# Designed miniproteins, single chains, continued (4), part 81

Each design is a single chain, and the fold is of that chain. pLDDT is the mean over its residues in the fold that is shown.

## One batch from the design tools (miniprotein)

Design m14793
Fold by ESMFold2-Fast:
Structure m14793 (fold): chain A 81 residues (1-81)
Amino acid sequence: DLEKKAKQLLRDLELAIQQGEDESTLIKRYGEKVVELLKKKREYLKKISSKKVTPESAKEQEEYLKKIEEEMLKLLKEMLG
């Protein structure tokens, strides 16, 4: 299942960056575009963590994060074949 494999790779990438893996190693393993999208996701999460959360803002946050995740999954699926 290509979808499950791509989701597992994304989870592995998120874990690797959380554990302090070097960016050049991540780029070699997962690709530059995927790493850049993950950096955008992390920057966005950092910005929203300091904001007052309302039901409306929570929905906007979820939609934006979903869009980034879908783009990363698309790139990982292309890499997997």
Scores: mean pLDDT 79

Design m14794
Fold by ESMFold2-Fast:
Structure m14794 (fold): chain A 86 residues (1-86)
Amino acid sequence: MKEAEELLKKLLDPNASEEEQMEAFVRLINLAVRYIKEGKIDEAEKLVKMLEEALPEIQKRLSPEQAEMFKNAVEYLKKLIEEKKK
């Protein structure tokens, strides 16, 4: 979880560029997918919850298109987690 916390801090950093925030988000999504593939479902769920809680702050700083992409990515991860629980 330390890696996820550091990436989330970068994503929410007011001094970070839009490019840096997008990179942090992509890395967070990849980390969640890795957790799901490794069977670390609890870690994946915690990371997705952290991303959901961060969405209002992200939406204030990013374009509407980027915010929608973030929402869609989070919903996709939630579906992957549900499939792995079966």
Scores: mean pLDDT 78

Design m14795
Fold by ESMFold2-Fast:
Parts: sequence; C-alpha cells; structure tokens
Structure m14795 (fold): chain A 100 residues (1-100)
Amino acid sequence: MDTSSLTPGEREILENVLEATEFLRGGGSAREAFLRLDISDGIALIYETVMERPIHPEVLRALAEGYRLVAEALEKEGDLELAEQAYRIAELWERKLAEQ
C-alpha cells in the first residue's frame, strides 16, 4: 500500500476506514462496522465533489475491502438485507478503483 501521495484529508478517511475494519476483526458488531464505513463513504464522496477529482486509489481499495469484510460478517450474523447492500457498495468501490 503506497500512502506517500495521500493528502491529509485522504489519510484521515483511510485511517477511519481501517479503524472500522479493525473494530470488526476485534469482535465488534458488523452493523456498527457498517455504520462507521457508511460515514467514511459519505465523507469520501464529499471529498471527490469538493476537490473535483477521484479520491486516492488506496482509499477506494480500503473502502471496497472494508465493505466486503462487513458484508461477510453481516451474512454470518443473519442480517442478509444489510449484507446484500454492503456487497453492492463494495462492488461499486471496486469498479471505481478499476476505472482509475
């Protein structure tokens, strides 16, 4: 992961995404991890709009990976509707990463 080219704002978003996935890996609830990712996702979209450019690929990768991990955990917990939503969001971020 090359983080040397990240702006301070992109680094903060990346750190928040990674903290959400670490929370999940540490035994935190998948629903809470989803909510944390949803906040970071919204901030990333606002960042792209304000800066008039795509967010750094490492942030896109972290969001895609985070939502996939959360989707798998939600599925295991029996929250199938939210798991399907998380998989769909992961696929959208993966597509954005592939287009860069």
Scores: mean pLDDT 85

Design m14796
Fold by ESMFold2-Fast:
Structure m14796 (fold): chain A 75 residues (1-75)
Amino acid sequence: MPVDQEEVEESLKRMQIAIGKTAYPEMAEEVEEAVDEAFRLRKEGKWEEAHEVYVELDRKAGRPELAEEFRKLME
C-alpha cells in the first residue's frame, strides 16, 4: 500500500501534467487524462498498461519522444 507514497505520486503526477501541457498546450485535456489513467494503472500494478497510455498519447501527438520522456519519469 502506498501509504507514504501519495505525496510523491501527486507531485510526480503534477510534474508530468505540467510537462505534457507545455509540450502540447492544445492537448491539455488529453495529457491530464493520460497521466491520471497511467497513475491509476500503476497503483494497480499494471505498469505495461500505464506505459501504453503514454504511447497512445504520443501516437495522437505524433511525437514518439514524449512517450519515452513520460516512461523515464515513472521509473
Scores: mean pLDDT 69

Design m14797
Fold by ESMFold2-Fast:
Structure m14797 (fold): chain A 90 residues (1-90)
Amino acid sequence: HMEIEFPDVPPEEITPEQARELAKKYLDEAKKNPEKRVEFLAKAIYYLSLAGADPATLRRAAELVYEAFQTGDPEKADEAIRLVEEALEA
């Protein structure tokens, strides 16, 4: 659990560009690994917040990730993925 596929840097040392790159890597992993989708989406949202993405979009995405975790509803996870993609493209 302390070992991850991607490098994590402390927030005070990360550039917005590095944060966006890490968010994209975690989003790609969420798409490839549905069994760990909630964990990867939470990390993608975290790094997007460090990249200066829209707080309202990230809050909605986080709420959908939490609902997907609580209910197991795949449609909520899919909507969270869509919002994270929109935040990355903005």
Scores: mean pLDDT 77

Design m14798
Fold by ESMFold2-Fast:
Structure m14798 (fold): chain A 81 residues (1-81)
Amino acid sequence: MLEEAVKKIEEALELVRAGKDATKLITNSAVLAQKALQEQGKEELAARITRLLSEAAIYNSQGDYEKAVEKLEEALKLLKE
């Protein structure tokens, strides 16, 4: 599940960098990441990832692709550590 969330965030990052809407993909990745991290007992990390992906989705929906990329990259960095 966590590997699937990471892949979806990476796909969303590519779309956002291309100036395309990835809001649904970002939202789906947040649900998958939260579930996977909660199952691992990593509640604080789940909350941080959910917040970052929520902010990324908001920025993407507003056309602020640079801020959306920043938040997606931060989430990926945390998930790969």
Scores: mean pLDDT 84

Design m14799
Fold by ESMFold2-Fast:
Structure m14799 (fold): chain A 75 residues (1-75)
Amino acid sequence: SLKEGVLALIDEAKKRYPELAATLDRLEGLLPSMSDEEIQEIATVLQNLLNAKSPLAAQGAIEALRALVARAEAR
C-alpha cells in the first residue's frame, strides 16, 4: 500500500539520517490524518532525500520534508 511504502522510506531515511529521527517519528504520527496526495508528496520527498547525490540536494529535500510535516501539523 502507499502508506506501507512511505513507512519503509521513513525507516531507510532514519538509518541514513539519524538526526531526522524525531521529525520522521512526528511524520509517522501524522500519516493517518494525511490524504493520499499528501502521502505521495512525502514519498517523493523521501525518495529525493535517499537519492540525493550532493549535500545541497540532501538539504533541499530535508527543508521540503520539514515544511510538509509543519503544514500537516498545522491542521
Scores: mean pLDDT 86

Design m14800
Fold by ESMFold2-Fast:
Structure m14800 (fold): chain A 83 residues (1-83)
Amino acid sequence: SLSAEQQAEAAAKAAELAPEIEAIQNSPEAPLEDILALMARVAKAYKELALKAGLPESKFDALLEEYAKALGISVETVRERIK
């Protein structure tokens, strides 16, 4: 489980990204490049928080696979964007 400070940090980062995520989800015509850029920021933020919290890498990999599937692209393409 996340500590209270880690939960606060995660909530703050989620709040920061939430408006952009909502805008992309409510705009299916958004350019693919903008969607990929937002996904890269979300994935990178999640990876940093997961590392601090000691969450298993397999949870992060599963999340990347779901994102790739939702966009109809390979998981390798997503991984290249977040490195």
Scores: mean pLDDT 66

Design m14801
Fold by ESMFold2-Fast:
Structure m14801 (fold): chain A 74 residues (1-74)
Amino acid sequence: SMEELEQRIKAIFLENLPNLSDEEAKEVGKVVKEILDKKLSIEEMEELRSKVKDPRAQEVLDKIIEAIKETLEK
């Protein structure tokens, strides 16, 4: 369900938050907000991820996008 997907996305973000700088956390949070608010396609999510330059922020976004892909393929 969408509610379970949102909870999973938030859980991944929160679990990784202590390992991110304030700037990295802001970049990840901005992309996550866009995904949830605008109901982006996987291609649009990957485009937003490609604009993130920080490797740690990219890793967290990769985990989130994979979780979304897994949920949509079930």
Scores: mean pLDDT 79

Design m14802
Fold by ESMFold2-Fast:
Structure m14802 (fold): chain A 94 residues (1-94)
Amino acid sequence: SMEEEAIKEIKEIIEKVKKIAKEELSDEQYNKLNETLDKLLEDLESGKISVETAAIVLAQQIQELSKSVSDENKEKLKELQKRLMELAMRLRKA
């Protein structure tokens, strides 16, 4: 289903965000972000939040992370934000 594909894509984006965060952040900052993203994924998979809400929250987390990373990883985060925007656009047209 479109919802299952959207959840899968959000999971893939979360994994890439965690990888960047692990490289760039302190252990304390990484653990806090990791807990936030794990909670987001749990709430999404359990149906507690919509895919649209999850995409908005994830985009906000990416925007905050972009302030604390190298220029190379900022570009990677911009591509992940584009993927989330395209996902949201696909869901709105369905």
Scores: mean pLDDT 85

Design m14803
Fold by ESMFold2-Fast:
Formats: sequence, C-alpha cells, structure tokens
Structure m14803 (fold): chain A 80 residues (1-80)
Amino acid sequence: SFEEKKQIAEEYKKKLTEVSDRYRAEIARIDAEVQADLEAGKLTVEEASERLMQRVKDVREKAQKEADKIKNEAISKLKS
C-alpha cells in the first residue's frame, strides 16, 4: 500500500541520516587527531596530509557501503 511505502521511505531517510551523522563525526575526529599529532610534532606536514587522505577515504568507503546496503534493503522492501 501507499502507507507501507511511506513507512519504508521514512525508515530509509532515518537510516541514511544516521550514516551521515556518523560519517561527519568520524571525519571531524580524524581531522582533530591528525591536526593534534601534527601540532605535537609527531607527523610531518606530508605525513599528516597522507594520513588524513587515507583515513578520510576509508571512512568514505565504509559510509558508501552502509548507504548502498540501506538503499538495497529499501528497494527490496518496495518491490515486495
């Protein structure tokens, strides 16, 4: 029914918002940690840049996989 599809859409939005919120929090944490290590002299500027890029890439890939799973689950529910 339309009501069931509406509920599926709302659950989809909620789950995507949760992924987005975790993604933003993880990026902020990574940025703060890399900056702190750079300021403490534990990393060079080049090492800090490389670590930031790699850690951000890893978090982005994880968030994309979670988002894809949520999308596929929603599509499956809408087709049934």
Scores: mean pLDDT 86

Design m14804
Fold by ESMFold2-Fast:
Structure m14804 (fold): chain A 94 residues (1-94)
Amino acid sequence: SSSEKRTQLLRLLIEFTEAFLKAKNELDRHSKDKEKRKKIVEDFKQFAEEVLKQIEALNLPEDTLESLRKFLQGQVKSIEDHLEELEKKVEEEK
């Protein structure tokens, strides 16, 4: 039903948002550990791909799916950009 799809979508988006916030916090915590930072970003990207796959399995209207794909991809880019900003800051402090 549409209500079941809505509940599952909300759960997936909550889990994704929690993973996003955790990734940002862990990147800040490991600002001097290059290998750990790369793993944090890689793990988040893998999780984002799995969440997107589960969202696509809900067979939502294409307009809704396109908006959700752009949202998830934008959040992945935000984490990648945050990593680049941290790496620039570490280089400037040397």
Scores: mean pLDDT 84

Design m14805
Fold by ESMFold2-Fast:
Structure m14805 (fold): chain A 72 residues (1-72)
Amino acid sequence: SALVEEFRRALAAGDFARAEAIIDELLARGDVESAEAMTVELVIAYQEAGRDDAAARVAARYGARLRELTGR
């Protein structure tokens, strides 16, 4: 989707705030599968950038929300 392409462009540019906003938009549109995949990619991108605290924050924030939406 266009949002997934925008997400990957944001990661390539180091624009993690935009990447998080795109995950929020995917969730708002009900695209839970793409949001879950993008959350994993963002966590890995933060870890590769040495931003371990940010990676943990994103995993906690979106992991909990996605678990409620997908698995209970």
Scores: mean pLDDT 83

Design m14806
Fold by ESMFold2-Fast:
Structure m14806 (fold): chain A 59 residues (1-59)
Amino acid sequence: DQRALEETLRRSQSLTPAVQAANKAYEETLKKEGPGPEGQKKAEEAGAKAAREVVRQLR
């Protein structure tokens, strides 16, 4: 019940698809590059790019 309400509120946010894309790209890039500082930096960059792309498509 409370969990369903939290999910609904999360999905009602206009940026939810962009956040999901950013998290996915971050995790996939981190798996590819490794968990080191360079891998984390590239994962952050990939996440930011994915979020921007989704926002552009949701116009």
Scores: mean pLDDT 71

Design m14807
Fold by ESMFold2-Fast:
Structure m14807 (fold): chain A 80 residues (1-80)
Amino acid sequence: SRDTILKLIGLSIRLIGLALDLGDEEVIKLTQQLVKSALSGDIDSAEEYLKKIEELAKKDPRYKPVVETAKELIETAKKL
């Protein structure tokens, strides 16, 4: 639905913003690739990028909002 697309766009903006606030270049690259994959309907690739972000989050709780937002973005993309 249109509402699902608007939510997906909003989550994409939020996810990239959270990654930029962390200032971690690797996380910024991973979130950009995750967003591109999710928006193109490549859910399998989006989930693989999420796994890489989750490994980084195990060492630093500051990454938890990035992981949570990425999970919500992927679940929203599955509804397209």
Scores: mean pLDDT 87

Design m14808
Fold by ESMFold2-Fast:
Structure m14808 (fold): chain A 58 residues (1-58)
Amino acid sequence: RESVASRHPEEAAALLAEDPELRALYEEAVRTHAKTGDVSAVEPLLARLDALLAERLA
Protein backbone atom coordinates (compact mmCIF):
# COMPACT_ATOMS: atom_id res chain seq x y z
CA ARG A 1 0.00 0.00 0.00
CA GLU A 2 1.30 3.46 -0.96
CA SER A 3 2.13 5.71 2.01
CA VAL A 4 -0.05 8.72 2.88
CA ALA A 5 3.05 10.95 2.83
CA SER A 6 3.82 9.98 -0.80
CA ARG A 7 0.20 10.66 -1.87
CA HIS A 8 -0.17 13.96 0.07
CA PRO A 9 3.39 15.25 0.62
CA GLU A 10 2.54 18.92 1.27
CA GLU A 11 -0.29 18.11 3.71
CA ALA A 12 1.88 15.50 5.45
CA ALA A 13 4.74 18.02 5.80
CA ALA A 14 2.43 20.65 7.31
CA LEU A 15 0.99 18.12 9.76
CA LEU A 16 4.48 16.95 10.80
CA ALA A 17 5.37 20.58 11.58
CA GLU A 18 2.26 21.08 13.77
CA ASP A 19 1.83 17.71 15.57
CA PRO A 20 4.52 17.01 18.19
CA GLU A 21 3.81 13.23 18.21
CA LEU A 22 4.18 12.96 14.43
CA ARG A 23 7.28 15.16 14.53
CA ALA A 24 8.84 13.01 17.28
CA LEU A 25 8.24 9.83 15.23
CA TYR A 26 9.69 11.46 12.10
CA GLU A 27 12.78 12.65 14.02
CA GLU A 28 13.25 9.15 15.51
CA ALA A 29 13.04 7.61 12.01
CA VAL A 30 15.60 10.12 10.65
CA ARG A 31 17.93 9.51 13.62
CA THR A 32 17.62 5.70 13.28
CA HIS A 33 18.38 5.83 9.55
CA ALA A 34 21.32 8.20 10.10
CA LYS A 35 22.86 5.83 12.69
CA THR A 36 22.17 2.45 11.03
CA GLY A 37 21.65 3.19 7.31
CA ASP A 38 19.18 0.29 7.44
CA VAL A 39 15.72 0.81 5.93
CA SER A 40 14.31 -2.25 7.77
CA ALA A 41 15.17 -0.63 11.15
CA VAL A 42 13.17 2.46 10.08
CA GLU A 43 10.14 0.62 8.62
CA PRO A 44 8.19 0.13 11.90
CA LEU A 45 8.61 3.84 12.76
CA LEU A 46 7.51 4.87 9.25
CA ALA A 47 4.53 2.47 9.41
CA ARG A 48 3.35 4.06 12.67
CA LEU A 49 3.90 7.55 11.21
CA ASP A 50 1.92 6.63 8.06
CA ALA A 51 -0.94 5.20 10.16
CA LEU A 52 -1.16 8.42 12.21
CA LEU A 53 -0.95 10.58 9.06
CA ALA A 54 -3.78 8.54 7.51
CA GLU A 55 -5.95 9.16 10.60
CA ARG A 56 -5.19 12.91 10.67
CA LEU A 57 -5.60 13.46 6.90
CA ALA A 58 -8.82 11.43 6.59
Scores: mean pLDDT 71

Design m14809
Fold by ESMFold2-Fast:
Structure m14809 (fold): chain A 64 residues (1-64)
Amino acid sequence: SMDNKETLELLLRAVETLAKRGFPSAGIRRAADTQLHDLRTNRGVPQEEIDKLRREIDKIIERA
């Protein structure tokens, strides 16, 4: 079973990979939002951490 830290690292790495491969930003954000919702609702990650992760995802997409 992956802990939250491993799950977050994999999510950010997946976002970076998809962005660098030219996947549409809207599609990447939608997929990421599904994972962030799971982290908040089923894994107890606080909303402030979710908001921080959304900003990090946006930065990754912008850098690609």
Scores: mean pLDDT 81

Design m14810
Fold by ESMFold2-Fast:
Structure m14810 (fold): chain A 96 residues (1-96)
Amino acid sequence: SEVEEAREIAREEGLPEDLILMLEAIAYAELGDLERAEELLARIRDELLREAARLSVAAAQGDFEAAARMQALLFVAAGRLSEEEARALVARALAL
């Protein structure tokens, strides 16, 4: 499949396995294969990356709350926001 081909390219480029699993899970979710996406999410070992991937999968299915939470989590992970600032951002996004 195109997803499996992308996985092989990512491995050849030296990307970490957890990042490859995240990208595959998002791709399968966008294709509508939620069962496969959930199986891939369960294999991610890094807890923060797994949560970011789960929110990305939900966002791909049109979950606006999940999209807002994903953005906040990524900003916290990047050290750009505190957890309190991230919660405020999510609350403001959900009020739209």
Scores: mean pLDDT 68

Design m14811
Fold by ESMFold2-Fast:
Structure m14811 (fold): chain A 88 residues (1-88)
Amino acid sequence: MEELKKRIEELKKRIDRLQAEVDELYPHAPELARLANELIDEARKHIEQSEKALEKGDYEKALRHIRQAEIDIGAAENVIRLAREKVA
């Protein structure tokens, strides 16, 4: 349980960093910024579902949502990286 809560905390920190990067990216690459923001929104949704599952003791469901949030965050990081390469 503590390990899953720690993973959720780390994912929230990653999202906060990515949101700041996306906000800087909008004037230079608005389409890629929009795509990254959509992925961040999906990750936030999965984090919320993982927290609700943990409250109910459904650790399997919580872990599935954590994993999906990690995938969405990783995709957003890749989009931001590509956008930065384009504007550099």
Scores: mean pLDDT 86

Design m14812
Fold by ESMFold2-Fast:
Structure m14812 (fold): chain A 84 residues (1-84)
Amino acid sequence: ALEVLDLPEAVVAELEPRLQEIVERLEAGELSLEEAKEEIRRLLEELQARHPSITPAQRATLLAVLERLLEEYVTGKRQPLPAP
């Protein structure tokens, strides 16, 4: 859970709906996995700028966790194309 990183409630409240939007766009085929990762990176940079209480270490950990969750989500929902 996002709360595991002891993030302020205001940060979690802002982050969750925007993450949901990114996931929904990824599911709809409007974003590639790489585009979704870039959107998350930008989102976290914007959040850190608005909420300077977020440490660089917390941002880096959150980015790594969210990128991993996206990769697992895509792997679980999409069958990989067979390698030639």
Scores: mean pLDDT 71

Design m14813
Fold by ESMFold2-Fast:
Structure m14813 (fold): chain A 74 residues (1-74)
Amino acid sequence: MDEELARYEAEVRKLVEDMLKKKVSASQARAFLTALTRYEVAELEAQGRPELAARLRERMDAITAEALARLAAL
């Protein structure tokens, strides 16, 4: 469980670094990360893993907030 979350978080954080490098708008970053979160959470719920889905949502919300703050600081 924690390994799956850590791996997913690492992949998403790499995407965020690419967004920062490319200086995408906060609006574009929010839309993308929100859509990605909804998709991944729905997939885990469909697999019968609602606790992991809830934890992924919490992690993604935190990563999204951090990414938007970093983009606003550019």
Scores: mean pLDDT 82

Design m14814
Fold by ESMFold2-Fast:
Structure m14814 (fold): chain A 76 residues (1-76)
Amino acid sequence: SPLEEMLAIIDAMRAHLERLIERARTLPEEERRRLYELVAAELDRFLAYIAQNFPEVTARVAALVEELRARLEEVV
């Protein structure tokens, strides 16, 4: 289903973000800040897309986005 496909995309995004967070530790401060800004903006856009197209899971996805943002902020 489209919903199951979207949840799989979220899982893939989580895995990618965890790799980016680990990579951020090795980047210069300016590049870490830019990465944070880009990823935060993309997470916000993704949540907006989910809210518009899959409202039934918006609360769950919002919680996951908040978790990922908090983890990213800890390394920047």
Scores: mean pLDDT 77

Design m14815
Fold by ESMFold2-Fast:
Structure m14815 (fold): chain A 92 residues (1-92)
Amino acid sequence: MRTFGPPISDEEMEKLLELYKETFEPLKKDPLNLSEEILKKQEEMVELADKISEEEVPKVEKKILEALKKYFPEYYAQLKAMEELAKALAAR
């Protein structure tokens, strides 16, 4: 059966991106920042990621990258640089 809707909604996608920004910015400054708020946001990210089925992962990745480009251009630039680096390393 190929007619089921996507496993993750646009609202859940936007929330996932907000959680990434809110958790990673404090952790960049202090990797040991394990406040209850940060831990709860990490749990929400894991729950949202678990909703993504294997066959929908490429579509979700594309949506995440497009949203990151729009809302978090600096972070998107870093992800693109990391992707290019990974491809260069794989070619060796």
Scores: mean pLDDT 61

Design m14816
Fold by ESMFold2-Fast:
Structure m14816 (fold): chain A 65 residues (1-65)
Amino acid sequence: DKILEEASAYTFAIHAIILGAKIKSISGKTVEIEVEEVTPELEEGFKKLKRLAEKAGIKLNVHVV
């Protein structure tokens, strides 16, 4: 269902913003985010978020810039 997929993608995007990331793009099931520099604690947070996204069928790609 496209509506549920889109809602899931936006939910993970919002959580990424809360963790300090910027949204690069959202396209269907794929969410691209970027962070400037990640502490070990933030890296654990993004790792957990990525696994939750994967279980929901969403690809969360994290770019360190």
Scores: mean pLDDT 76

Design m14817
Fold by ESMFold2-Fast:
Formats: structure tokens, sequence, C-alpha cells
Structure m14817 (fold): chain A 68 residues (1-68)
């Protein structure tokens, strides 16, 4: 149980880092989107999906670790 819990916590940590990286990328893309919306909208939309996916996985692995 402890080994499995630690594995899940380590995976949650990886996705926490991905959330931070995705948030930084999204902030940069939002500034570029304000300058040229047509060019950067697809990249902004993609970055928002990456952030949402990373946040979802972080939450899932954290919850699984807490249940063990």
Amino acid sequence: MEEERERLRNRARVYEDEVKAAQTALDILQKKYEENPEKYKPQLDAAQRVLSEAERKFREYREQAEKL
C-alpha cells in the first residue's frame, strides 16, 4: 500500500509540474493572442486543453493516493 501510495504521489507531482508549465505557457500565449488573435487562438485553445488535462490528472492521482 505505501509503495503504491508513493507511486501515485510521484505521478501527482509530475502533473503538478505540468500544470505550472502549462499555466506559464498559457499566460505567454494570452499576451500574444491580444496582439494577434487570429494567429494565436488555436495555440491558446490547445494550451487551455493541456492545462485542463494536467489539472484533471493531478487531481485524480492525488485523490487515489489519499484513498490508499
Scores: mean pLDDT 80

Design m14818
Fold by ESMFold2-Fast:
Structure m14818 (fold): chain A 75 residues (1-75)
Amino acid sequence: SLEEKLEKIRKLGDELAKKLSPEQAATFRRELDKRIEWIKEKAPTLTEEQQDLYVKVLEVFLKKRAEQFIADEKA
């Protein structure tokens, strides 16, 4: 289900956030929460294919955003 897919994304986000500073983790979690809420809000108007696409885009966003925060901390 969409809820199960989003829960998997949230768990991935929590794992990635553990590698960030507390301030970066707070920003990262807030950005993730807003994106998950948006997908949930729009889900009834989307096809299953569109829902899967948004979940995939969100997963890519998480990985890139965490990488950016980690790179910024090392610089």
Scores: mean pLDDT 82

Design m14819
Fold by ESMFold2-Fast:
Structure m14819 (fold): chain A 66 residues (1-66)
Amino acid sequence: SMSREKETKELIEEIIELRLKQLEKQGVDPSLRPQLEEQIRKELEELLKNGTSVEQLRKLKEELKK
């Protein structure tokens, strides 16, 4: 449904932001942000293509918040 597609897209964007913040805290140069964002987006899209559920993505988001 459209609502599920929107939720999935928003969740992907949230995971990307959390992962980028984690990498910046680890000393990765912020100038690499656009390249890293594209890489992380592709990785998350492949996970969904390979059967990862929205519920599993929510768990990943919670782990990244720690």
Scores: mean pLDDT 81

Design m14820
Fold by ESMFold2-Fast:
Parts: C-alpha cells; structure tokens; sequence
Structure m14820 (fold): chain A 92 residues (1-92)
C-alpha cells in the first residue's frame, strides 16, 4: 500500500522516498480526474487515515490539506502533493 509506505517515509523523515511516493500517488489521482489542491487534500486525508502518523503530523496534514483545498493555486496534482510533503517534513 503506497499510502502506508508514504506515511512511513514521512515518519522516518526520508525526503527522497516520500517525494517519489507522493509523485506516484498524485499521478494516480490525476489519472482519476483529481487535480491540484483537491489531490493534496485527498492525499492528506488518506495519510491521516493510515493511523501510522503522530498526532502532530496528523494536525499538520489536516491544516495543509485544508489550505490547499481552499487555494486558487493552479498547481498540478503532482506539484501540490510534493509541496504538501515538503511542508510536512519542514515543520517536523
């Protein structure tokens, strides 16, 4: 399960693996017609739902997911997901 693998990469602060998995998951969401901030929000919710992350990490993901959902930013699904993961890692 790539979402669980991404959650573990975030927990372990493995930036390279986390960004690779975020890109792959975002490409899958884009293929399903999910784009930009909606993709980042969806990924954040899926990560929280794994139960593998700390309460602090879940709070950061919830905050960032909502921020991206409410953003008028024309980011691609991949760009939004990579930025979500980078911001989570930076705040930890």
Amino acid sequence: NKVEELARAIENKDRETALELARELAEELERLGVSGGVAAYTLARQLISTGLLSEEQKEILRELGEKYLSSDSPLSAVEAAERLVEEVLKRL
Scores: mean pLDDT 82

Design m14821
Fold by ESMFold2-Fast:
Structure m14821 (fold): chain A 87 residues (1-87)
Amino acid sequence: ALEQLSPEELREAVRKAVERGKEMVDKLLEEAKNKEEAIEKLKEMAKKLEEDLELAKQLKNEEVRRAVTEAIEEALKYVKEKLEEVE
């Protein structure tokens, strides 16, 4: 569980998750059949990340909350930047 990781393990896990998330966005864009599908998928990802960010802000452990919220904000920024590029 995230609450049972050391601060160092938490930071490393979060960093790797963000890197994997960015690669997943890139693959989604490569696999999209048209521009409209890419935009639709990116908007769905952004909405899900915004919902996850609200949930993350409710986490009681300050270090876990900080690491998770920062990671979601970085992923959300990446998705929004890609959305601007394809629109």
Scores: mean pLDDT 77

Design m14822
Fold by ESMFold2-Fast:
Structure m14822 (fold): chain A 70 residues (1-70)
Amino acid sequence: MTEEEWKRIDAINEAVADEVRRVLAENGLTPEQREKLSLAAVEATNRAIKEGLSPEEARRLFRELYEKRL
């Protein structure tokens, strides 16, 4: 893995994790919603890494997937 590849992967992980943290701070999340959040985060991160997306694109993908699962 190149230095640029690991940097991109790390940035994607950080971006998605930050977005997850923001959503988890929201009042009224049920256990079901938290499970959907977790699944959306994993899917968004994996797809962003595989498809060569930017960290910001990974955050948008996470939001889209999370919204679809609610």
Scores: mean pLDDT 76

Design m14823
Fold by ESMFold2-Fast:
Structure m14823 (fold): chain A 84 residues (1-84)
Amino acid sequence: DPLAGWSPEEADRALEEAAERAVAGLEAAARELPPEKAKALAEQAVEEMRRTAEALRAAGASEEAVERALARVEAAARAAIERA
């Protein structure tokens, strides 16, 4: 497991950083890509974030950090699909 030996603080920080990158990517996709591509990227970003959240939860991330990160990426994905 690549996340073995991480501290809870490291896991929470990694989760926040992953969510920030995903949101930025979704905002860019909504502005720059055709609707079909923006929708596909939004769906992929949510799936990737769910996998990342599960891995980081196993590494000791707090449930609150996981819920916040997922909610943020899901909201950005919905906004990207709606704008596309």
Scores: mean pLDDT 81

Design m14824
Fold by ESMFold2-Fast:
Structure m14824 (fold): chain A 69 residues (1-69)
Amino acid sequence: AREERARATAERIVDNLLKAGWLSEEDREPVLEAIEQTLLAKDGGEGSAAAGQVVLREIRRQGRTPADV
């Protein structure tokens, strides 16, 4: 149940980033896995905050800034 929710949340985040053009398709799986693992390792708001940091790091790697979000 918790693992399923973490996966569903990670998939939603990654799909939104792909739609926005902030990720490439080749980065989909590594980023999805990183977000899912982060959500599973932390609980509640801590998990969300840590997942947010993973997202910001990936956006910066793709040449975007937090100001573009």
Scores: mean pLDDT 69

Design m14825
Fold by ESMFold2-Fast:
Structure m14825 (fold): chain A 76 residues (1-76)
Amino acid sequence: SPAEEARKAIYDAALKAHDALMQGNVEEAIKAAEDGYKKAVEIAENDPSLTPEQKEEIIAEAKRVYDAIKAAAEGR
């Protein structure tokens, strides 16, 4: 499903960002998070079978993951 595809994009981004942070590569971690977030939003927005509420929930989840990675990378 598109929701599963969006979640996969978020999960892949989180794993890639984690690996980058373990190597001390903050720039790569942030890039991975940005790319994953953009992909998840694109998947959610382009699916006509999802309700506006479902799209908002998927995008909000993607944003939370993105914000968490960015906070970890920036040492907040």
Scores: mean pLDDT 81

Design m14826
Fold by ESMFold2-Fast:
Order: structure tokens, then C-alpha cells, then sequence
Structure m14826 (fold): chain A 92 residues (1-92)
């Protein structure tokens, strides 16, 4: 799912930005603001994990459905080919 992948890329960029801000505030000695950015990173990583878990499940379900639909379509085509070949043999 391209939307999930784009969402994950954007979330990863936001995590990197928040980690850089946390480091900047730590270097300034502003530990309280640094902790706020560190907390934002933790929340974003939890969201990333949830998106990956749901995305993987949705992708698995989609692949299983497509595999079943393709198998059924191939069986249908096979039956139509057999019927055509049977008809041609009966006409000879």
C-alpha cells in the first residue's frame, strides 16, 4: 500500500527532526524541552509500529484474496478451453 509506505516515510522524517531538536536542547542544557521532544519521538515510533503491523496484515489479506481470485479465474479459463476443444472434437 503506497499510502502506508508514504505515511511511514513522513513519520520517519518527523522522528529524525524531533531527535535532532532533542539533541540540540540537551546540548543547551534544557533537559525539560529535550524530554518533550524525546517523548514525541517515542509516540511517533509507537505509531510507526502500529502502521507497520496493520499494513503487513492488510497486505497479507490482500495477497491471499488475489491469489484465490487468480486461481479461480485460471480454472474458469481452463474449463472454457476444454469446452471449446470438446466442441471441435464433436464436430469432426
Amino acid sequence: DELVEEGLRRLERQIELNEREARRYEERGDLEKAREFREAVREARRLEERMRERGAEALREFRETVAREVAEELRRIGREVEEELRRRREEE
Scores: mean pLDDT 71

Design m14827
Fold by ESMFold2-Fast:
Structure m14827 (fold): chain A 74 residues (1-74)
Amino acid sequence: SSAVEKNIETVIKEIEEHPDPEYAGVLIGVLAHELEQDPSTPEEVKEKVREVLETTRENNWDVEIAIKELEKLK
């Protein structure tokens, strides 16, 4: 798998091990920022991660929704 896929998987596992809505929001925000700064990340992936961040925020950082949305990026 690509480095991007591994980064997404790492974030999913971290959320699963520490299921806290505030922490999930921070992790997804950091992931979105890191992917935005990496010119090798496809624009489509950057946009999808931003959508995951927005969707999860709109659902009050629900951990289950965060995991489901991030899984779609793999």
Scores: mean pLDDT 82

Design m14828
Fold by ESMFold2-Fast:
Structure m14828 (fold): chain A 88 residues (1-88)
Amino acid sequence: VEQVVEEAVKEIKELAEKIEDEKKKELAIHTAESLEWNVKLALERGDVELALLSIEWAKDRLNEIIEDEELRKKINEILDKVEQAIKQ
């Protein structure tokens, strides 16, 4: 699961580089880094519910930041994969 989270954060950061607004790009990257930290911490503590809530928070936050429909769709698909990996 840790590997899936790390790969997801990397992909989200790569997609965030396509954001034209510098401040929104910075916020998206920060959100991805916060997601990695929060999910890893929750999983280390055995708190699966907190890990899932952290993904939901990041998903909501990134959907607010990202105006591009295609980028938003790709990021949601990545986060859905992380959610499914944690639920197993």
Scores: mean pLDDT 82

